Designed miniproteins, single chains, continued (2). Designs and how they scored, part 45

Each design is a single chain, and the fold is of that chain. pLDDT is the mean over its residues in the fold that is shown.

## One batch from the design tools (miniprotein)

Design m5550
Fold by ESMFold2-Fast:
Structure m5550 (fold): chain A 67 residues (1-67)
Amino acid sequence: MPLPPGHVRIEVSREFVNAQAVQPIVDKYGGSLEVIDYEHGLVFVPEEKAQDLIEELRKKGFDARLL
């Protein structure tokens, strides 16, 4: 799926990706979450918010990186 203009893609991974834990953080930064499987998710977020979102996800115990 094409990335929306001004948005970036972030991969979120952990042994168990809990959408209930990730979704509120994603919503806070105006993003959207797509769960691929129980270990991996994709987040689409405005570029200006990407680093703050990555930092908060990592603080919550998720591995998060910009794609």
Scores: mean pLDDT 74

Design m5551
Fold by ESMFold2-Fast:
Formats: C-alpha cells, structure tokens, sequence
Structure m5551 (fold): chain A 61 residues (1-61)
C-alpha cells in the first residue's frame, strides 16, 4: 500500500493537514517567546504524527 492508494477525499484531508502545519510554522516563526515557540513546534510534531497514523490506518483498511 502507498499514499497514492488513498481516495481523492482522503488526499484532500492530507492537504488540509499540510495547510494546518504551514500555519503553525508561520506562528512559530512570528513567536518571540521561546517557550511558546517550543509549544507550537510540539504541536507541529503532533500533527505530523497524527497525519502519519491516519495514513497508516487508511492504508491498513
């Protein structure tokens, strides 16, 4: 199974997750507080893990 095995609707969901990650990246870039910046980076890592797990589950079905 490969990511190309996802449906058009599932690929659209992946694109939405990518857009969310880009927005978090912009927030991290604009953030001047190191603690808040680290928190946003942690959220980005969680989004990456969430997207990977979601893809794995869809491909395992």
Amino acid sequence: AKISDLSEEELEEVRRQEKELQELGKQAHAETDPKKKAEIQKQMEEKYKQTREWIKKKLAE
Scores: mean pLDDT 77

Design m5552
Fold by ESMFold2-Fast:
Structure m5552 (fold): chain A 96 residues (1-96)
Amino acid sequence: MKVLYRDAAVWAITLRGSPEELAKAVNQAIDIAAADPRVVSVRFRVLSPETLEIEVYAETRADAEALRDRLAAALKDLVVSTGFAGERKLPVEVLE
């Protein structure tokens, strides 16, 4: 088995709101990510019922930052913080 990896930069966005507002924010983030070719991945982490972290993955730090800006603008009323979360290796393809 051979695994191919892709380098990705990660920017984190922390949201605070009601569970209903956070559920809508997840759907909006998915729609925005699906429309943007710079997105490698988007991940969601529930920190509490009222706090959600969105991680945006892109090939470059600049693209990840631009995606963070786009998501933060769309979700502005819920954003409490943003931060660069580092660089990660993501599996792209698994070959035998």
Scores: mean pLDDT 80

Design m5553
Fold by ESMFold2-Fast:
Formats: C-alpha cells, sequence, structure tokens
Structure m5553 (fold): chain A 97 residues (1-97)
C-alpha cells in the first residue's frame, strides 16, 4: 500500500519561495513530491534515493504551501525544507509502503 504524507507551510514574506526535498534513503525507494500553492499544483517531481531536488516559485504572504510526498514501495526518510525571505521550516517524513 502506498504511503502518502503532507506538510503545510504558511508563507511569512511575499516573494521567492524554495522547496527542497532530500531523499536520504540508501535503497532503491524513489518518492514523488507534489507542491501546491493555495490548492493549485505548481510542481511535481521524482526524487531518487540518495538525491535531492529543488523547486522555486513566487508566492504572497499568507499563501499556504502544501508539499505531498508519496512512496509506492519500500522504506525511506525524506527531509523537506520550505524557505522564504523571512525564514525556513524543515519537516522529516518517515515513509514505509
Amino acid sequence: MADVKEFTYTVKASGKVTVKAENTGSSSAPVTVEVYVNDKKVGSFTVAAGSSATIEFEAKEGDEITVRVTLTAGKTTVKVTVSDSAGSKTHTFNLEA
């Protein structure tokens, strides 16, 4: 059964927002990362085990950024960092499918 986890961040300052996803797993367990701004998908990408990927976009203060991480098989740990000009927040997902 797939494991799906979400993390939400409220933008603290208008401007450039960066979402970085790091798949820290050592086995062949890729994850799909989907990024939403106020329920609109702005990006989707796959992060292989031992790899990282970054997406950048513009957002306004008060916008809700939702990052969804999906694992279809295996076990991994994924670290997601959302950053704006006022700061950053990191969330760690432990995924098992």
Scores: mean pLDDT 83

Design m5554
Fold by ESMFold2-Fast:
Structure m5554 (fold): chain A 94 residues (1-94)
Amino acid sequence: SSEERRKEYNRLLRELAELTGLSISTVRRFVQKSNATIAQMRELLELLRQFPTPQDARTFMSRADFEEKTMEEVIEEMRRVLATLEAIAARRAG
C-alpha cells in the first residue's frame, strides 16, 4: 500500500543515516538527486551493512558522486569495494 511504501521509505532513510553517520537530510538529498527507488535503497542498505565500521561506510558515501553517477553505478562501485575488503580480510584471517 502507499502507507506501507511511505513507512518503508522513511525507515530506509533512518537506517541509512544511522549506518553512514550522515544526517537524514543529507541521505534524503542523495536519494533524491540519484532518483533512487525503494528497491535500490534496500540494496544500498544491505551493502552498507557489510562494511566493517560505520566510518568505512561514511567514507564510501562521502566519495560517491551522486550528482554525476546513477544509483546503479554507485551500487556497482560499492560491490567492488566490498569484494576487495572481503578478499583482504580473508587473506589476513588465513
Scores: mean pLDDT 79

Design m5555
Fold by ESMFold2-Fast:
Structure m5555 (fold): chain A 86 residues (1-86)
Amino acid sequence: GRRAVIERLARALLEEGIITEAEAEELVRRGGEALAEAVRAAVLASGGSEELAESAAEFARLLIDGELPDFDKMSEEEQAKWRALA
């Protein structure tokens, strides 16, 4: 369900050292929009482009909402990331 996706994304950010354990717990509590924005902010903080940050946030939103992305428009790397989280 949506909660399981939110928990997996928050854990992935925690395991990569992008957020603290307390921040991960707060993101799970606050829900999908807070987590999507945290993913966007994390990509920007790591030196990623605004376009990459927006794509990462959108993938997080699609996962949380249970919507399927258009795989035909995704790179092989983006498809692999989606499949790992779905």
Scores: mean pLDDT 67

Design m5556
Fold by ESMFold2-Fast:
Structure m5556 (fold): chain A 93 residues (1-93)
Amino acid sequence: SKIEKLIDEIVEEKLEGVFVAPSLSEAPKVLELVSNPFSLSLIKGMIDEGLISDSEAAEMLRTMAENLKLLFPNSEIAEIAEKVLAKLEQVLS
């Protein structure tokens, strides 16, 4: 799947941390939005099991990245989220 490959690329580039464990000093609210069950590993597992489509997984990833940008504007977290969104658009093109 194109989205599974994108998730693997995010993990390889060490960008997954913003979706799993953003800085705890920056709020329980972020953990609520990106913690298990909404981690990259869960999304990949849901695709593998046929529970969601690539399109549905792409929407989940987009929502997570957009929420991170909203919660941490002008931060390194927002910059990483922008990189993930750019990769997602390239994969879907």
Scores: mean pLDDT 67

Design m5557
Fold by ESMFold2-Fast:
Structure m5557 (fold): chain A 61 residues (1-61)
Amino acid sequence: MLSVEEKLKALDALDEHNYSVAATSQEVGISKRTVTDWVKQAEELGVFKLRQQLLEELKQH
């Protein structure tokens, strides 16, 4: 399971790589399966809302 910090880094990497699962998994060092799961969550919740939720969690530690 990814920490909140790792999740935020993965979202940033996804955005930087135009949602390329392969490029993101290589950049962040997480599995393609995990990245694919993140893309699905981002699509369902909306990337902006998901990012805001993670940032709030990070602020709370």
Scores: mean pLDDT 74

Design m5558
Fold by ESMFold2-Fast:
Structure m5558 (fold): chain A 72 residues (1-72)
Amino acid sequence: MVSKEELEKEVEEALRDMQVGVLMSTHGVDRARAEALLAAAQAYKAQLLAQDPDIPTSELLERVNALIDALA
């Protein structure tokens, strides 16, 4: 009934909403700011992966979290 692509989109939207909620509660920012932080984090993650596809997940998360903390 639900296509694989539809399920993947629903999961992605749910994860995005959860991430926005976590940023709001953790950094005390409003939704608009949390969404901007998430967008900046995703762009930075993409840049890091483009420069070093073999970057360890732990290092990738550390660098992305450091950007979020600096911008929050």
Scores: mean pLDDT 76

Design m5559
Fold by ESMFold2-Fast:
Structure m5559 (fold): chain A 56 residues (1-56)
Amino acid sequence: SLQDRLDALMARAQELQAQFDALFAQDPNSPEAQALLAQINAVLREIQALAQQLLA
């Protein structure tokens, strides 16, 4: 279902955020931290798209 996909994406975003926070705390300019930020933004865009479908 759309809800199951949303829940999975939200869980993924939380995992990526935790990894980002750990790397960012050590080196804010880390290429690895920047790559994780890009992945977080991609997941958040998918969450937004699914949320829009649920509201429609």
Scores: mean pLDDT 84

Design m5560
Fold by ESMFold2-Fast:
Structure m5560 (fold): chain A 64 residues (1-64)
Amino acid sequence: SEKIEKLKEEIRKLYLENYKDVEAGEEIALLSVEIADLVPNEKWDEVRKELTEMLKKIEEELKK
């Protein structure tokens, strides 16, 4: 799903660019809801896992 991949990339960019910014957290939350609306219930748990792992990896890289 091209739209979901695009939204994931937008979330990743916002997190990387604005890691400590409160406004970025709000935008990430909105994009996550948009992904949820596009994903069938059957695949939601998998997509949520992927997003959680992505954010965790970014946080670990930023701590270096």
Scores: mean pLDDT 64

Design m5561
Fold by ESMFold2-Fast:
Structure m5561 (fold): chain A 94 residues (1-94)
Amino acid sequence: SLVDEVRALLSSGLSALPAEYPPVSLSNPTPGQLAQVRAALDLALARARDAAELRAAIEVMREMMTGDSRYPLEDFIALLEPHDPELAARLRAA
């Protein structure tokens, strides 16, 4: 499924970052973390068949990056916006 592909991409990408990197700490996201979110969104936009599948993929990105499936999506996007406003706009448009 697209959700499984996004999960696999982020698991592989995040595991390539420094061992001390906590994926739940996005208050100051690194270029590597931003690159992983961009890659996952590009995959989701290319593969999603409908808006529901795209939304599910974005929710998995939020869960994988924050470590919390209950973390508000709007708050996740707001954490990224100061560092990559184009990425934040693309996530809101999806």
Scores: mean pLDDT 76

Design m5562
Fold by ESMFold2-Fast:
Structure m5562 (fold): chain A 100 residues (1-100)
Amino acid sequence: ADSDPAVLEFEIAVAFLEIALTLAKKYGKEDPEGSAKLVEKYGDIVAETFRSLGLDEEADRIRELAKKAAEAFKQGNYEEGVKYLSEAVDLANRALERLR
């Protein structure tokens, strides 16, 4: 596998999404609005990175899951928000493994 700078940016984006999950688990009940904004921001970054690599279906799914997670946090549905965000992180990691 060639060491592509785009793959490195993708690894960094996935790591930020994992950090967003950790922060949402810790603060999602205390700051739902902040957690929602963080999830939407990093979800969009990951989705855009996936699109730049030609992974359009994965990009669309991650954006959908991040949006559902953000809406769940805004509605006070902490467990649903964490569930959707965890699914987005799992999908991102599986796509990253395919690039390896």
Scores: mean pLDDT 80

Design m5563
Fold by ESMFold2-Fast:
Structure m5563 (fold): chain A 68 residues (1-68)
Amino acid sequence: MDPIVEFLNEASVEELTTLPGVGEERARRIATARNGMGRLPDTAVLERIPGIGPEGAARLVEELRRRL
């Protein structure tokens, strides 16, 4: 299993807000996306979330790769 993808699917909104550039609104949007899809299939989906974008997604993946 990809530990980054697992974290994104299991983390609370509060845990997501600990990520760089992720406030409560962006954390909530990540949670909404995973709930709408049942589960986030990969990290590329982050690029499509309003307020994150390609640079935000890359930064989040890098940070999670360092933490996990």
Scores: mean pLDDT 79

Design m5564
Fold by ESMFold2-Fast:
Structure m5564 (fold): chain A 82 residues (1-82)
Amino acid sequence: MSADELAAEGLRKLAEGQRLIAQGRAQLASATTLDEILAGIGTILRGIGLQVEAYILGRRALELDPDNADAREAIERARAGL
């Protein structure tokens, strides 16, 4: 993958991770059973995993191209969300 491809993938994973965390938090707010609570937590953990992947991809992109703005954004936003 090129630096641009890695950065773009990182930003995509970051956006999806943020969406899943928001979804999981909404699921927890409406949960009425233990199973629903565990499902909400699972959704949040999936989102956190995607943010970690975004951080790793952003770091790899920046190693290939230190001036890549999308890579810097992916790292900054992923770090802020962790």
Scores: mean pLDDT 86

Design m5565
Fold by ESMFold2-Fast:
Structure m5565 (fold): chain A 115 residues (1-115)
Amino acid sequence: SRRERLLELVDRLIELMKKAKEGIQKATSLDELVEIAREFVVEIQNLVGELERLGADDPRVRAAVAEIQRLATELYRIVDEAREKGIPVDEAKERILSVIDRMIEVARQLREALQ
């Protein structure tokens, strides 16, 4: 069903976010952290695009998509600032992890709303 497909996409989104969080936590250099974050943003945008297409008529899906896209933009800004200004690895990690945790919360709230 459409609901089952939406739940599967949200579960995949949460799994991707958790994987990215683990990767960021293990990163030991700014270059590694930037590469992981950029790859994550591309993968998130692809899954969110599928979620938006499938759930276009559901205002809860639309709201979650908009917020995740906003957070992805914020993540990209952190990555660009870290590269340009040479922000310490630990500070960049903390900022990126905060954004990912917010993304996970948005996705989990959507999952509960769809049940």
Scores: mean pLDDT 88

Design m5566
Fold by ESMFold2-Fast:
Order: sequence, then structure tokens, then C-alpha cells
Structure m5566 (fold): chain A 94 residues (1-94)
Amino acid sequence: DEREALLKVAEALTKNVPEISKEDAVYRLIALFKYHPSKREDIINALSETLGVDKETVEKTFELIEKHEELANQLLESPNKEERERLAEEILEL
């Protein structure tokens, strides 16, 4: 389940960066992928190594983001923090 993969990576990120919410973690993951499409393999490897999460789990997270591109783009383009948190919750509820 790609949604469970996203939740697992987001939770791992919040444990390594204790001051961020799961919603902020989702925003950061989407931004990292969308702003650096040519660095996909490097990002997957770095996240897997840093967070102690399997590469397959990180890959599934990026597959989910690609599958829901319109929602991911809306989140990245949203200037309002409350709207970004709402959209991140929508992605986590897929």
C-alpha cells in the first residue's frame, strides 16, 4: 500500500526532525521530489540511508506522489499553511 509507505517515511522523518509535523514532513517529501526530478535515485538512496527505511518504501512514496500529481502540485503551490496541512491530510487519507 503506497499510502502506508508514505506514512512510514513521514513518521521516520518526524523522528529524525522532531520539530516537524507529519503534514510538514509530507510537504517536504513532495517538494524534494517535485523540485528535483533528475535526482530521484539520489533522493531515494539518501532518504533510505538517513531514515533507516527500505529503498522500496521510499520508492513507493514517490510513486504515490506521481499518481496524485494534481493534489501534490496544489499542496506545493498553496501559500497558506492551513491549506497545505489540509492537502497533506488528504494525501495521507488516500
Scores: mean pLDDT 78

Design m5567
Fold by ESMFold2-Fast:
Parts: structure tokens; C-alpha cells; sequence
Structure m5567 (fold): chain A 86 residues (1-86)
């Protein structure tokens, strides 16, 4: 469990997409929220505030479930603006 999470974080840092996908599948089997873990890893790699990235990820998922394309676009723009300000 801990080892798989660490290996996933390292794969994300190294931009090893194939290994990250394999580890994501194993983590899903273990009942881990891979979406949240991926967003945490991305926030750390990009030196962004983890809580802000997780909030945006959740709002983006909710917008997708509600088929709210306008809200989804707003969230994507907020994420991009945060990255550009850094």
C-alpha cells in the first residue's frame, strides 16, 4: 500500500506514464482513490498548493458528472492561471 503510493509518486516525478498507469491500476485494486493521489502527485511535481489542486480536481469531476461544460472550462482556466502565476 505505502510502497505502491511511493512508486506511483516517483513514476509521476520521472514522467514515466507507463509505470504510473500500471501502479494506478494496482492502487485501484487496493481501494485507493487514484484520482486524488494523482492530483496530489501533480501538485507536488508542479510546486502547487495541494489543497487548492484537490479542490479544483473535485469541482472538475462534479462539473463533468453534471455535464456542466462551462463550469469545467472555468475550473480548467483557474488551474492554468495558478500554474502561470508560479
Amino acid sequence: KKKLEEEFLEAMKNQDGEKAEELAKELEKAGIDVKELAWRAQAEVENLDVETVLRLAKEMEEAAENKDEERGREIAEEYRAIKEAL
Scores: mean pLDDT 74

Design m5568
Fold by ESMFold2-Fast:
Structure m5568 (fold): chain A 72 residues (1-72)
Amino acid sequence: SDSGIMLKTLNQARQILEISPQAAAAYLEDVAENDMVSEEHKNKLLELATLIQEDKERGMEAINELMAELQS
């Protein structure tokens, strides 16, 4: 499912973010180019990629919040 792809993507991005915000952003941007993800989720991933490059802590919080929403 689209939500399943998003959850896997966000969990992976969270792990990468601990090492490199730039690498995590690049990963999210790459996934956003994938046709398996909805347009709404693509936009969220791109916004998140920008956020984590500007503020790692806010980016981590946003990842956790979005993951919680997708599990509800």
Scores: mean pLDDT 83

Design m5569
Fold by ESMFold2-Fast:
Structure m5569 (fold): chain A 98 residues (1-98)
Amino acid sequence: DEVRRRYELARQAEELVRAGVADPSAREAHLREAARLLEEAGSPVADEVRAAAASGTQAAAEAVLARVQSETASLYTAASISEIGREVDEELERRRRS
């Protein structure tokens, strides 16, 4: 549940960082909103994204996009493992009740 929520917030942040990379005029706003979502998710990457927002450079935006993509992939893996574990536990409970 918590891992899935963190993944969903990180995924939304990744979309905003990607938009900031694509549009320099909206970059600071997109990166600041992405940092807020990552902070809500408890991600250590939030401060890096906030620093990139302050710099406004293409290079900084691309660097934090890679960082956020890595974080999102890690959270996706953790969420997938959690979901598989839940399905296994439910199947074991069904078998125990038989």
Scores: mean pLDDT 81

Design m5570
Fold by ESMFold2-Fast:
Structure m5570 (fold): chain A 63 residues (1-63)
Amino acid sequence: SSEAIENAMVRLHILHGVSPEKASALARELLSIRPPTREQVREIARRLGLSDEQIELLVETVL
């Protein structure tokens, strides 16, 4: 859901120091997919330079 994606972006920014610019780019790509698969979330986040720990948090929060 859009709310789950927004919550994940806030957590990544506050807890893991992901920039608002990276979080916005990630949210835009994830919101364009209905629903994103776990593999798609990992690929997009890795391409945008998130760490494995940040990717795991994102997957758990969004899916």
Scores: mean pLDDT 77

Design m5571
Fold by ESMFold2-Fast:
Structure m5571 (fold): chain A 99 residues (1-99)
Amino acid sequence: MMEEKKKLAEELVEVIREAHELANAGDYEGALKLMEEAAEKFKEKDPVLAEAAKAEKEKIELAKRLEEGADMEVIKEEAEEIEKKYSEALKEVRKLVLE
């Protein structure tokens, strides 16, 4: 695999971890900002990593909306769709990091 792509995948995994820590602490705005910056960074260099960042941002947005009283059935369906999209992107990231 290309060293550049592996480095980008490793950077994305680190950002996702940091965003999860912020969201778990209740800082959804900070978490969303990190993921938005990650998606923009990867946008033109690696579309798969950009999609993974977008999926994670959307999952954090759903978690915030659910906490604010959004319809659980709608949130559940959207979360499932995001997880399927993120799962394929994560498979590529895992291959790059574990190679």
Scores: mean pLDDT 76

Design m5572
Fold by ESMFold2-Fast:
Structure m5572 (fold): chain A 59 residues (1-59)
Amino acid sequence: MEKSELIREAQRLLRLPETGVFDEETRRAVIAAQRAFGLPETGEIDEETLAALRAAVFG
């Protein structure tokens, strides 16, 4: 996948195995995080979702 590095980073931030594959478990975890952060529940690893995940992990 062309975006495998972004998927692995999101998986690491979500405490999932870093497979680099956008599977159903990864998509569900992304949606759950988007819901928790008050973002649209798209299930996509966009810039807003990554920024929120990084802020939650690193402050």
Scores: mean pLDDT 77

Design m5573
Fold by ESMFold2-Fast:
Structure m5573 (fold): chain A 74 residues (1-74)
Amino acid sequence: GTQKFLDYLLKLAKISGDEEFVKIVEEAKKNNDVQLFIDRVIELWEKEGVSPELLENVRKRLEKAAEFFTATPK
Protein backbone atom coordinates (compact mmCIF):
# COMPACT_ATOMS: atom_id res chain seq x y z
CA GLY A 1 0.00 0.00 0.00
CA THR A 2 0.90 3.69 -0.08
CA GLN A 3 2.39 3.65 3.46
CA LYS A 4 4.79 0.78 2.59
CA PHE A 5 5.97 2.63 -0.53
CA LEU A 6 6.54 5.87 1.44
CA ASP A 7 8.33 3.96 4.26
CA TYR A 8 10.70 2.50 1.65
CA LEU A 9 11.31 5.97 0.19
CA LEU A 10 11.90 7.44 3.67
CA LYS A 11 14.63 4.84 4.31
CA LEU A 12 16.20 5.64 0.93
CA ALA A 13 16.04 9.40 1.63
CA LYS A 14 17.76 8.95 5.03
CA ILE A 15 20.52 6.84 3.40
CA SER A 16 21.03 9.58 0.75
CA GLY A 17 21.70 12.22 3.46
CA ASP A 18 19.45 14.70 1.59
CA GLU A 19 17.46 16.49 4.33
CA GLU A 20 15.09 18.11 1.79
CA PHE A 21 14.31 14.66 0.31
CA VAL A 22 13.57 13.38 3.85
CA LYS A 23 11.21 16.34 4.50
CA ILE A 24 9.36 15.69 1.22
CA VAL A 25 8.82 11.99 2.05
CA GLU A 26 7.72 12.79 5.64
CA GLU A 27 5.18 15.37 4.35
CA ALA A 28 3.81 12.89 1.78
CA LYS A 29 3.58 10.19 4.49
CA LYS A 30 1.64 12.54 6.83
CA ASN A 31 -0.84 13.26 4.02
CA ASN A 32 -0.82 9.62 2.74
CA ASP A 33 -0.32 11.18 -0.71
CA VAL A 34 2.19 9.58 -3.08
CA GLN A 35 1.41 12.15 -5.82
CA LEU A 36 2.51 14.93 -3.42
CA PHE A 37 5.81 13.06 -2.98
CA ILE A 38 6.31 12.66 -6.76
CA ASP A 39 5.53 16.32 -7.52
CA ARG A 40 7.72 17.67 -4.67
CA VAL A 41 10.74 15.43 -5.38
CA ILE A 42 10.66 16.26 -9.12
CA GLU A 43 10.58 20.00 -8.19
CA LEU A 44 13.56 19.51 -5.84
CA TRP A 45 15.65 17.65 -8.45
CA GLU A 46 14.73 20.16 -11.19
CA LYS A 47 15.98 22.96 -8.86
CA GLU A 48 19.20 20.94 -8.34
CA GLY A 49 19.81 20.85 -12.12
CA VAL A 50 18.73 17.32 -13.06
CA SER A 51 17.99 17.08 -16.80
CA PRO A 52 14.34 17.24 -17.98
CA GLU A 53 14.74 13.87 -19.78
CA LEU A 54 15.96 12.14 -16.60
CA LEU A 55 13.19 13.82 -14.55
CA GLU A 56 10.52 12.53 -16.98
CA ASN A 57 11.95 8.98 -16.76
CA VAL A 58 12.09 9.14 -12.94
CA ARG A 59 8.51 10.51 -12.77
CA LYS A 60 7.21 7.65 -14.93
CA ARG A 61 9.07 5.06 -12.82
CA LEU A 62 7.77 6.56 -9.55
CA GLU A 63 4.19 6.65 -10.89
CA LYS A 64 4.42 2.98 -11.97
CA ALA A 65 5.91 1.98 -8.58
CA ALA A 66 3.13 3.91 -6.78
CA GLU A 67 0.45 2.14 -8.88
CA PHE A 68 2.03 -1.24 -8.06
CA PHE A 69 2.06 -0.56 -4.29
CA THR A 70 -1.46 1.00 -4.24
CA ALA A 71 -3.06 -1.72 -6.44
CA THR A 72 -2.34 -4.56 -3.94
CA PRO A 73 -5.48 -6.77 -3.47
CA LYS A 74 -5.69 -6.48 0.33
Scores: mean pLDDT 77

Design m5574
Fold by ESMFold2-Fast:
Structure m5574 (fold): chain A 68 residues (1-68)
Amino acid sequence: SAEKKLDETAEEVVKELKEEEERDKIFGKRPSEEVARLIGRQLRRLGDKWEEVLKEKKARIAKGEKVE
């Protein structure tokens, strides 16, 4: 379901952010602006997925389908 896809996307975002932090510990710290840009990209990805899930749930409720 879209809810499961959101959970999976959130887990991927957290994993990618942790991997980037670990990389900085091993290979040297990147400029904070570069890290902020990476984080911003991942946050937008989550936001877009969250909005799609909410729209889908709203549509299913309007159709009388069971939602969580």
Scores: mean pLDDT 74

Design m5575
Fold by ESMFold2-Fast:
Structure m5575 (fold): chain A 89 residues (1-89)
Amino acid sequence: MSDEELFEKAKKLVDEANKKMQEGYELLRKGRFDEAFKKFKEARNLSVEAKKLYDEIKNPELQKEFKEYMDKVSAENEKLFKEALERAS
């Protein structure tokens, strides 16, 4: 698999994980904790698979770009999680 193919597949998995995290936050806001935790677990599994693909990328420019993308998504998800907890309180 090419570095570009690994990058695109890993990015798709991160995007899918992000959607699951957003679904989880909405469920958390509604007090649906069991359903929210299932979504967070699905997101974690997708993120683990994305990291495996990322670790196979040999091109340092693509490695840097993907890490910056992951860091951005993680920061956004952390903000959404804090907002969901504040609304639940």
Scores: mean pLDDT 79

Design m5576
Fold by ESMFold2-Fast:
Structure m5576 (fold): chain A 73 residues (1-73)
Amino acid sequence: SEKEELKKKIDKLLEEGKITPLQAEHLKSYLDETGDVDLVEDLMKVFTGEATLEDINRIREHFKQPPLPPPPS
């Protein structure tokens, strides 16, 4: 299942030192509670430092928060 594959990916990131044990636990807990694979993938990108502003704004929209403005020029 996508949920089990994503958990394996989380475990691999933890083993590679790309995320902390607390971050891995948070991701797995959220996945178990919501089943929202897309949101957990976006959160994973935030924790690994690979997230774009668009990824962050998708997470914010999911939690019904306003989008972050673009950085000042």
Scores: mean pLDDT 78

Design m5577
Fold by ESMFold2-Fast:
Structure m5577 (fold): chain A 67 residues (1-67)
Amino acid sequence: MDELLQAMAAGDLSRVEKLAEEAKKNKDYETAANGYSYLSLQYMLQSNRDKYKYYSDKAAEALKKDL
């Protein structure tokens, strides 16, 4: 959690993606969903519609697994 928050604060999208992917592999779906949601929002702000949708879908998938 702390590493993900630091990456988000730094705006390091590649590190956020790596941490979200590692969280998913460890079945930490809450952390994965948080990381993917952050990426989705950042790409929306950049008007990158394809990546916004891609990470939004990944966040939703992780939330379903957390339930």
Scores: mean pLDDT 82

Design m5578
Fold by ESMFold2-Fast:
Structure m5578 (fold): chain A 85 residues (1-85)
Amino acid sequence: NEEVKEALLEALEVALEELKKKLPKELHEALEKAIEEIKEVIRRARSAEELYGGIVEALRKYLGEKADEVLELLDEVLVKYADSL
């Protein structure tokens, strides 16, 4: 569903700005790279399982041991903005 993918991409842009306010500046470059890879995952994903797996993999790739912490914050922000869908 292209419409849902576009909405998720817009929500990620808002989420990135909110995450930058909550995370140390040292993590901002890695976070930006992770979000760009997540955008590609959203564009290519054919299932919710593929989408979730790709998000987790991208976060671990760029943020390492901080991936789980950022995943929790990202989920919190995305749930908050999903109400606009």
Scores: mean pLDDT 76

Design m5579
Fold by ESMFold2-Fast:
Structure m5579 (fold): chain A 68 residues (1-68)
Amino acid sequence: FPPPKETPQEERDRIRARLTERVGPELADAILRNMEASGVDLSEENADRLVAVVQNGRAVRAEERAAA
């Protein structure tokens, strides 16, 4: 028998902890709220994808600042 699935609260806490390690607590909270608001499943794959989008957005903003 596979181990029991995490409760929704435990899954949320795990995803938040993962995001916090990757992007810090402020961005982790923002990403988590965005996932919940857009109805995106709280999975590690979706979390990693949103982290990549945020990191790419930072790179684009850095280029925009350099161009100004």
Scores: mean pLDDT 69

Design m5580
Fold by ESMFold2-Fast:
Structure m5580 (fold): chain A 92 residues (1-92)
Amino acid sequence: DVIAKAEEVKRRGEELIERGEKAKEEHRTAAVTQEELEELGRLLREALGEEGERLAEEGRKTLLEDGVEGAIKVGKRMIEAAEEAIERAREA
């Protein structure tokens, strides 16, 4: 179900923002592991198709450039993309 997968992307995006904010507060340099990033990329591609693959690639770059701030940015993009996918699926 596209809606269920998109809701999972939204949930993971919200968690990524929370983890990034906490990591920033604790002066940590990373909010997620490499393994978690690979899992998120797989979920994004499966839930959002081509747009998800693009988001996963851009997200990896953002995390490399912006660190924990990048995690917050990626989480926000995930929520936005997921909400768009949910609305499209409901209108179809």
Scores: mean pLDDT 78

Design m5581
Fold by ESMFold2-Fast:
Structure m5581 (fold): chain A 84 residues (1-84)
Amino acid sequence: MREEVEEIFSEASENADTSAKVSKEEALEAMEELAKLLRSLGDDETAERLETLKERLLEIGDEKMISAVGVIAKLATKKLKEKL
């Protein structure tokens, strides 16, 4: 499951339209939703990694990077739900 989530993230990163604009608030919500989904599936390690990534992105304060990760998180959440 951990490798599978990392692969979904890589695939989402390659295929996500990073020019798509999401607000910082939407991006943070998307990351929290994905972390909650991962925890509900018993993947606490990947959820913890995502929470750490979220904190690091907030420290950096790059709105473009936060938006891009938010889009990737939304796509990863959709792909995970489709697989379930």
Scores: mean pLDDT 73

Design m5582
Fold by ESMFold2-Fast:
Structure m5582 (fold): chain A 69 residues (1-69)
Amino acid sequence: SQAALDAAVARLRSLSPRQQAAASEVAELEAERGSVSPAEIRAIAKKYGLSPAAVTAARNVLEADNAAL
């Protein structure tokens, strides 16, 4: 729906480019393996200069967008 698409775009725009990149890397690992460990999230967070909480928040935005579409 248009409302779902508009909401997805708005959520994605709230993320920094680093958060988007980190969330995409987590999403790729989840798609390939079915899960991502807390240790892998910490490693990705360190790679992009983010907190693990920021990576998890960004991943949740991407997952919500994927589920809504």
Scores: mean pLDDT 77

Design m5583
Fold by ESMFold2-Fast:
Structure m5583 (fold): chain A 81 residues (1-81)
Amino acid sequence: SAEWRAEVEAAWKEAEADLAAVAATSSPATQARLNQLLAWARREVEEAIKAIRSREEAERLIAGLRQFTALVKAEAARLDA
């Protein structure tokens, strides 16, 4: 259980760092939106970690975080185009 929790926490920190880097190079309006999404995502991830009970659930959460990061990066690029 400790191992999959660490993997989820690592995946979240990677996503947070990636999105923070995108925000740093984005317009002020996009940066404000990304900061709001990061605050929301952090709360959701904290609650999800409390709720997950298996390796498979942790793996799905990690996959979801990666998909979320990719979608947010694509939207940020679209907004600042």
Scores: mean pLDDT 82

Design m5584
Fold by ESMFold2-Fast:
Structure m5584 (fold): chain A 67 residues (1-67)
Amino acid sequence: PILTVSGAEVAEALRERGYDLTPEQAYEAVMGGMENKSLEDHKLATLAIETLRERYPEYGGFLFVPD
């Protein structure tokens, strides 16, 4: 199954890693990272996805949606 993840939930995942982003900023960073827009976005996307995999190992992937 795929888990639908909101920008607010991405922001929570990144906060656990020491990054304080708004839901909108977190969503933009994850989408930017997947689209390879910048090294910073790629780093944030990688950290968020790894954190979500640790929280939800039963899911095969994530679908990111705006809030």
Scores: mean pLDDT 83

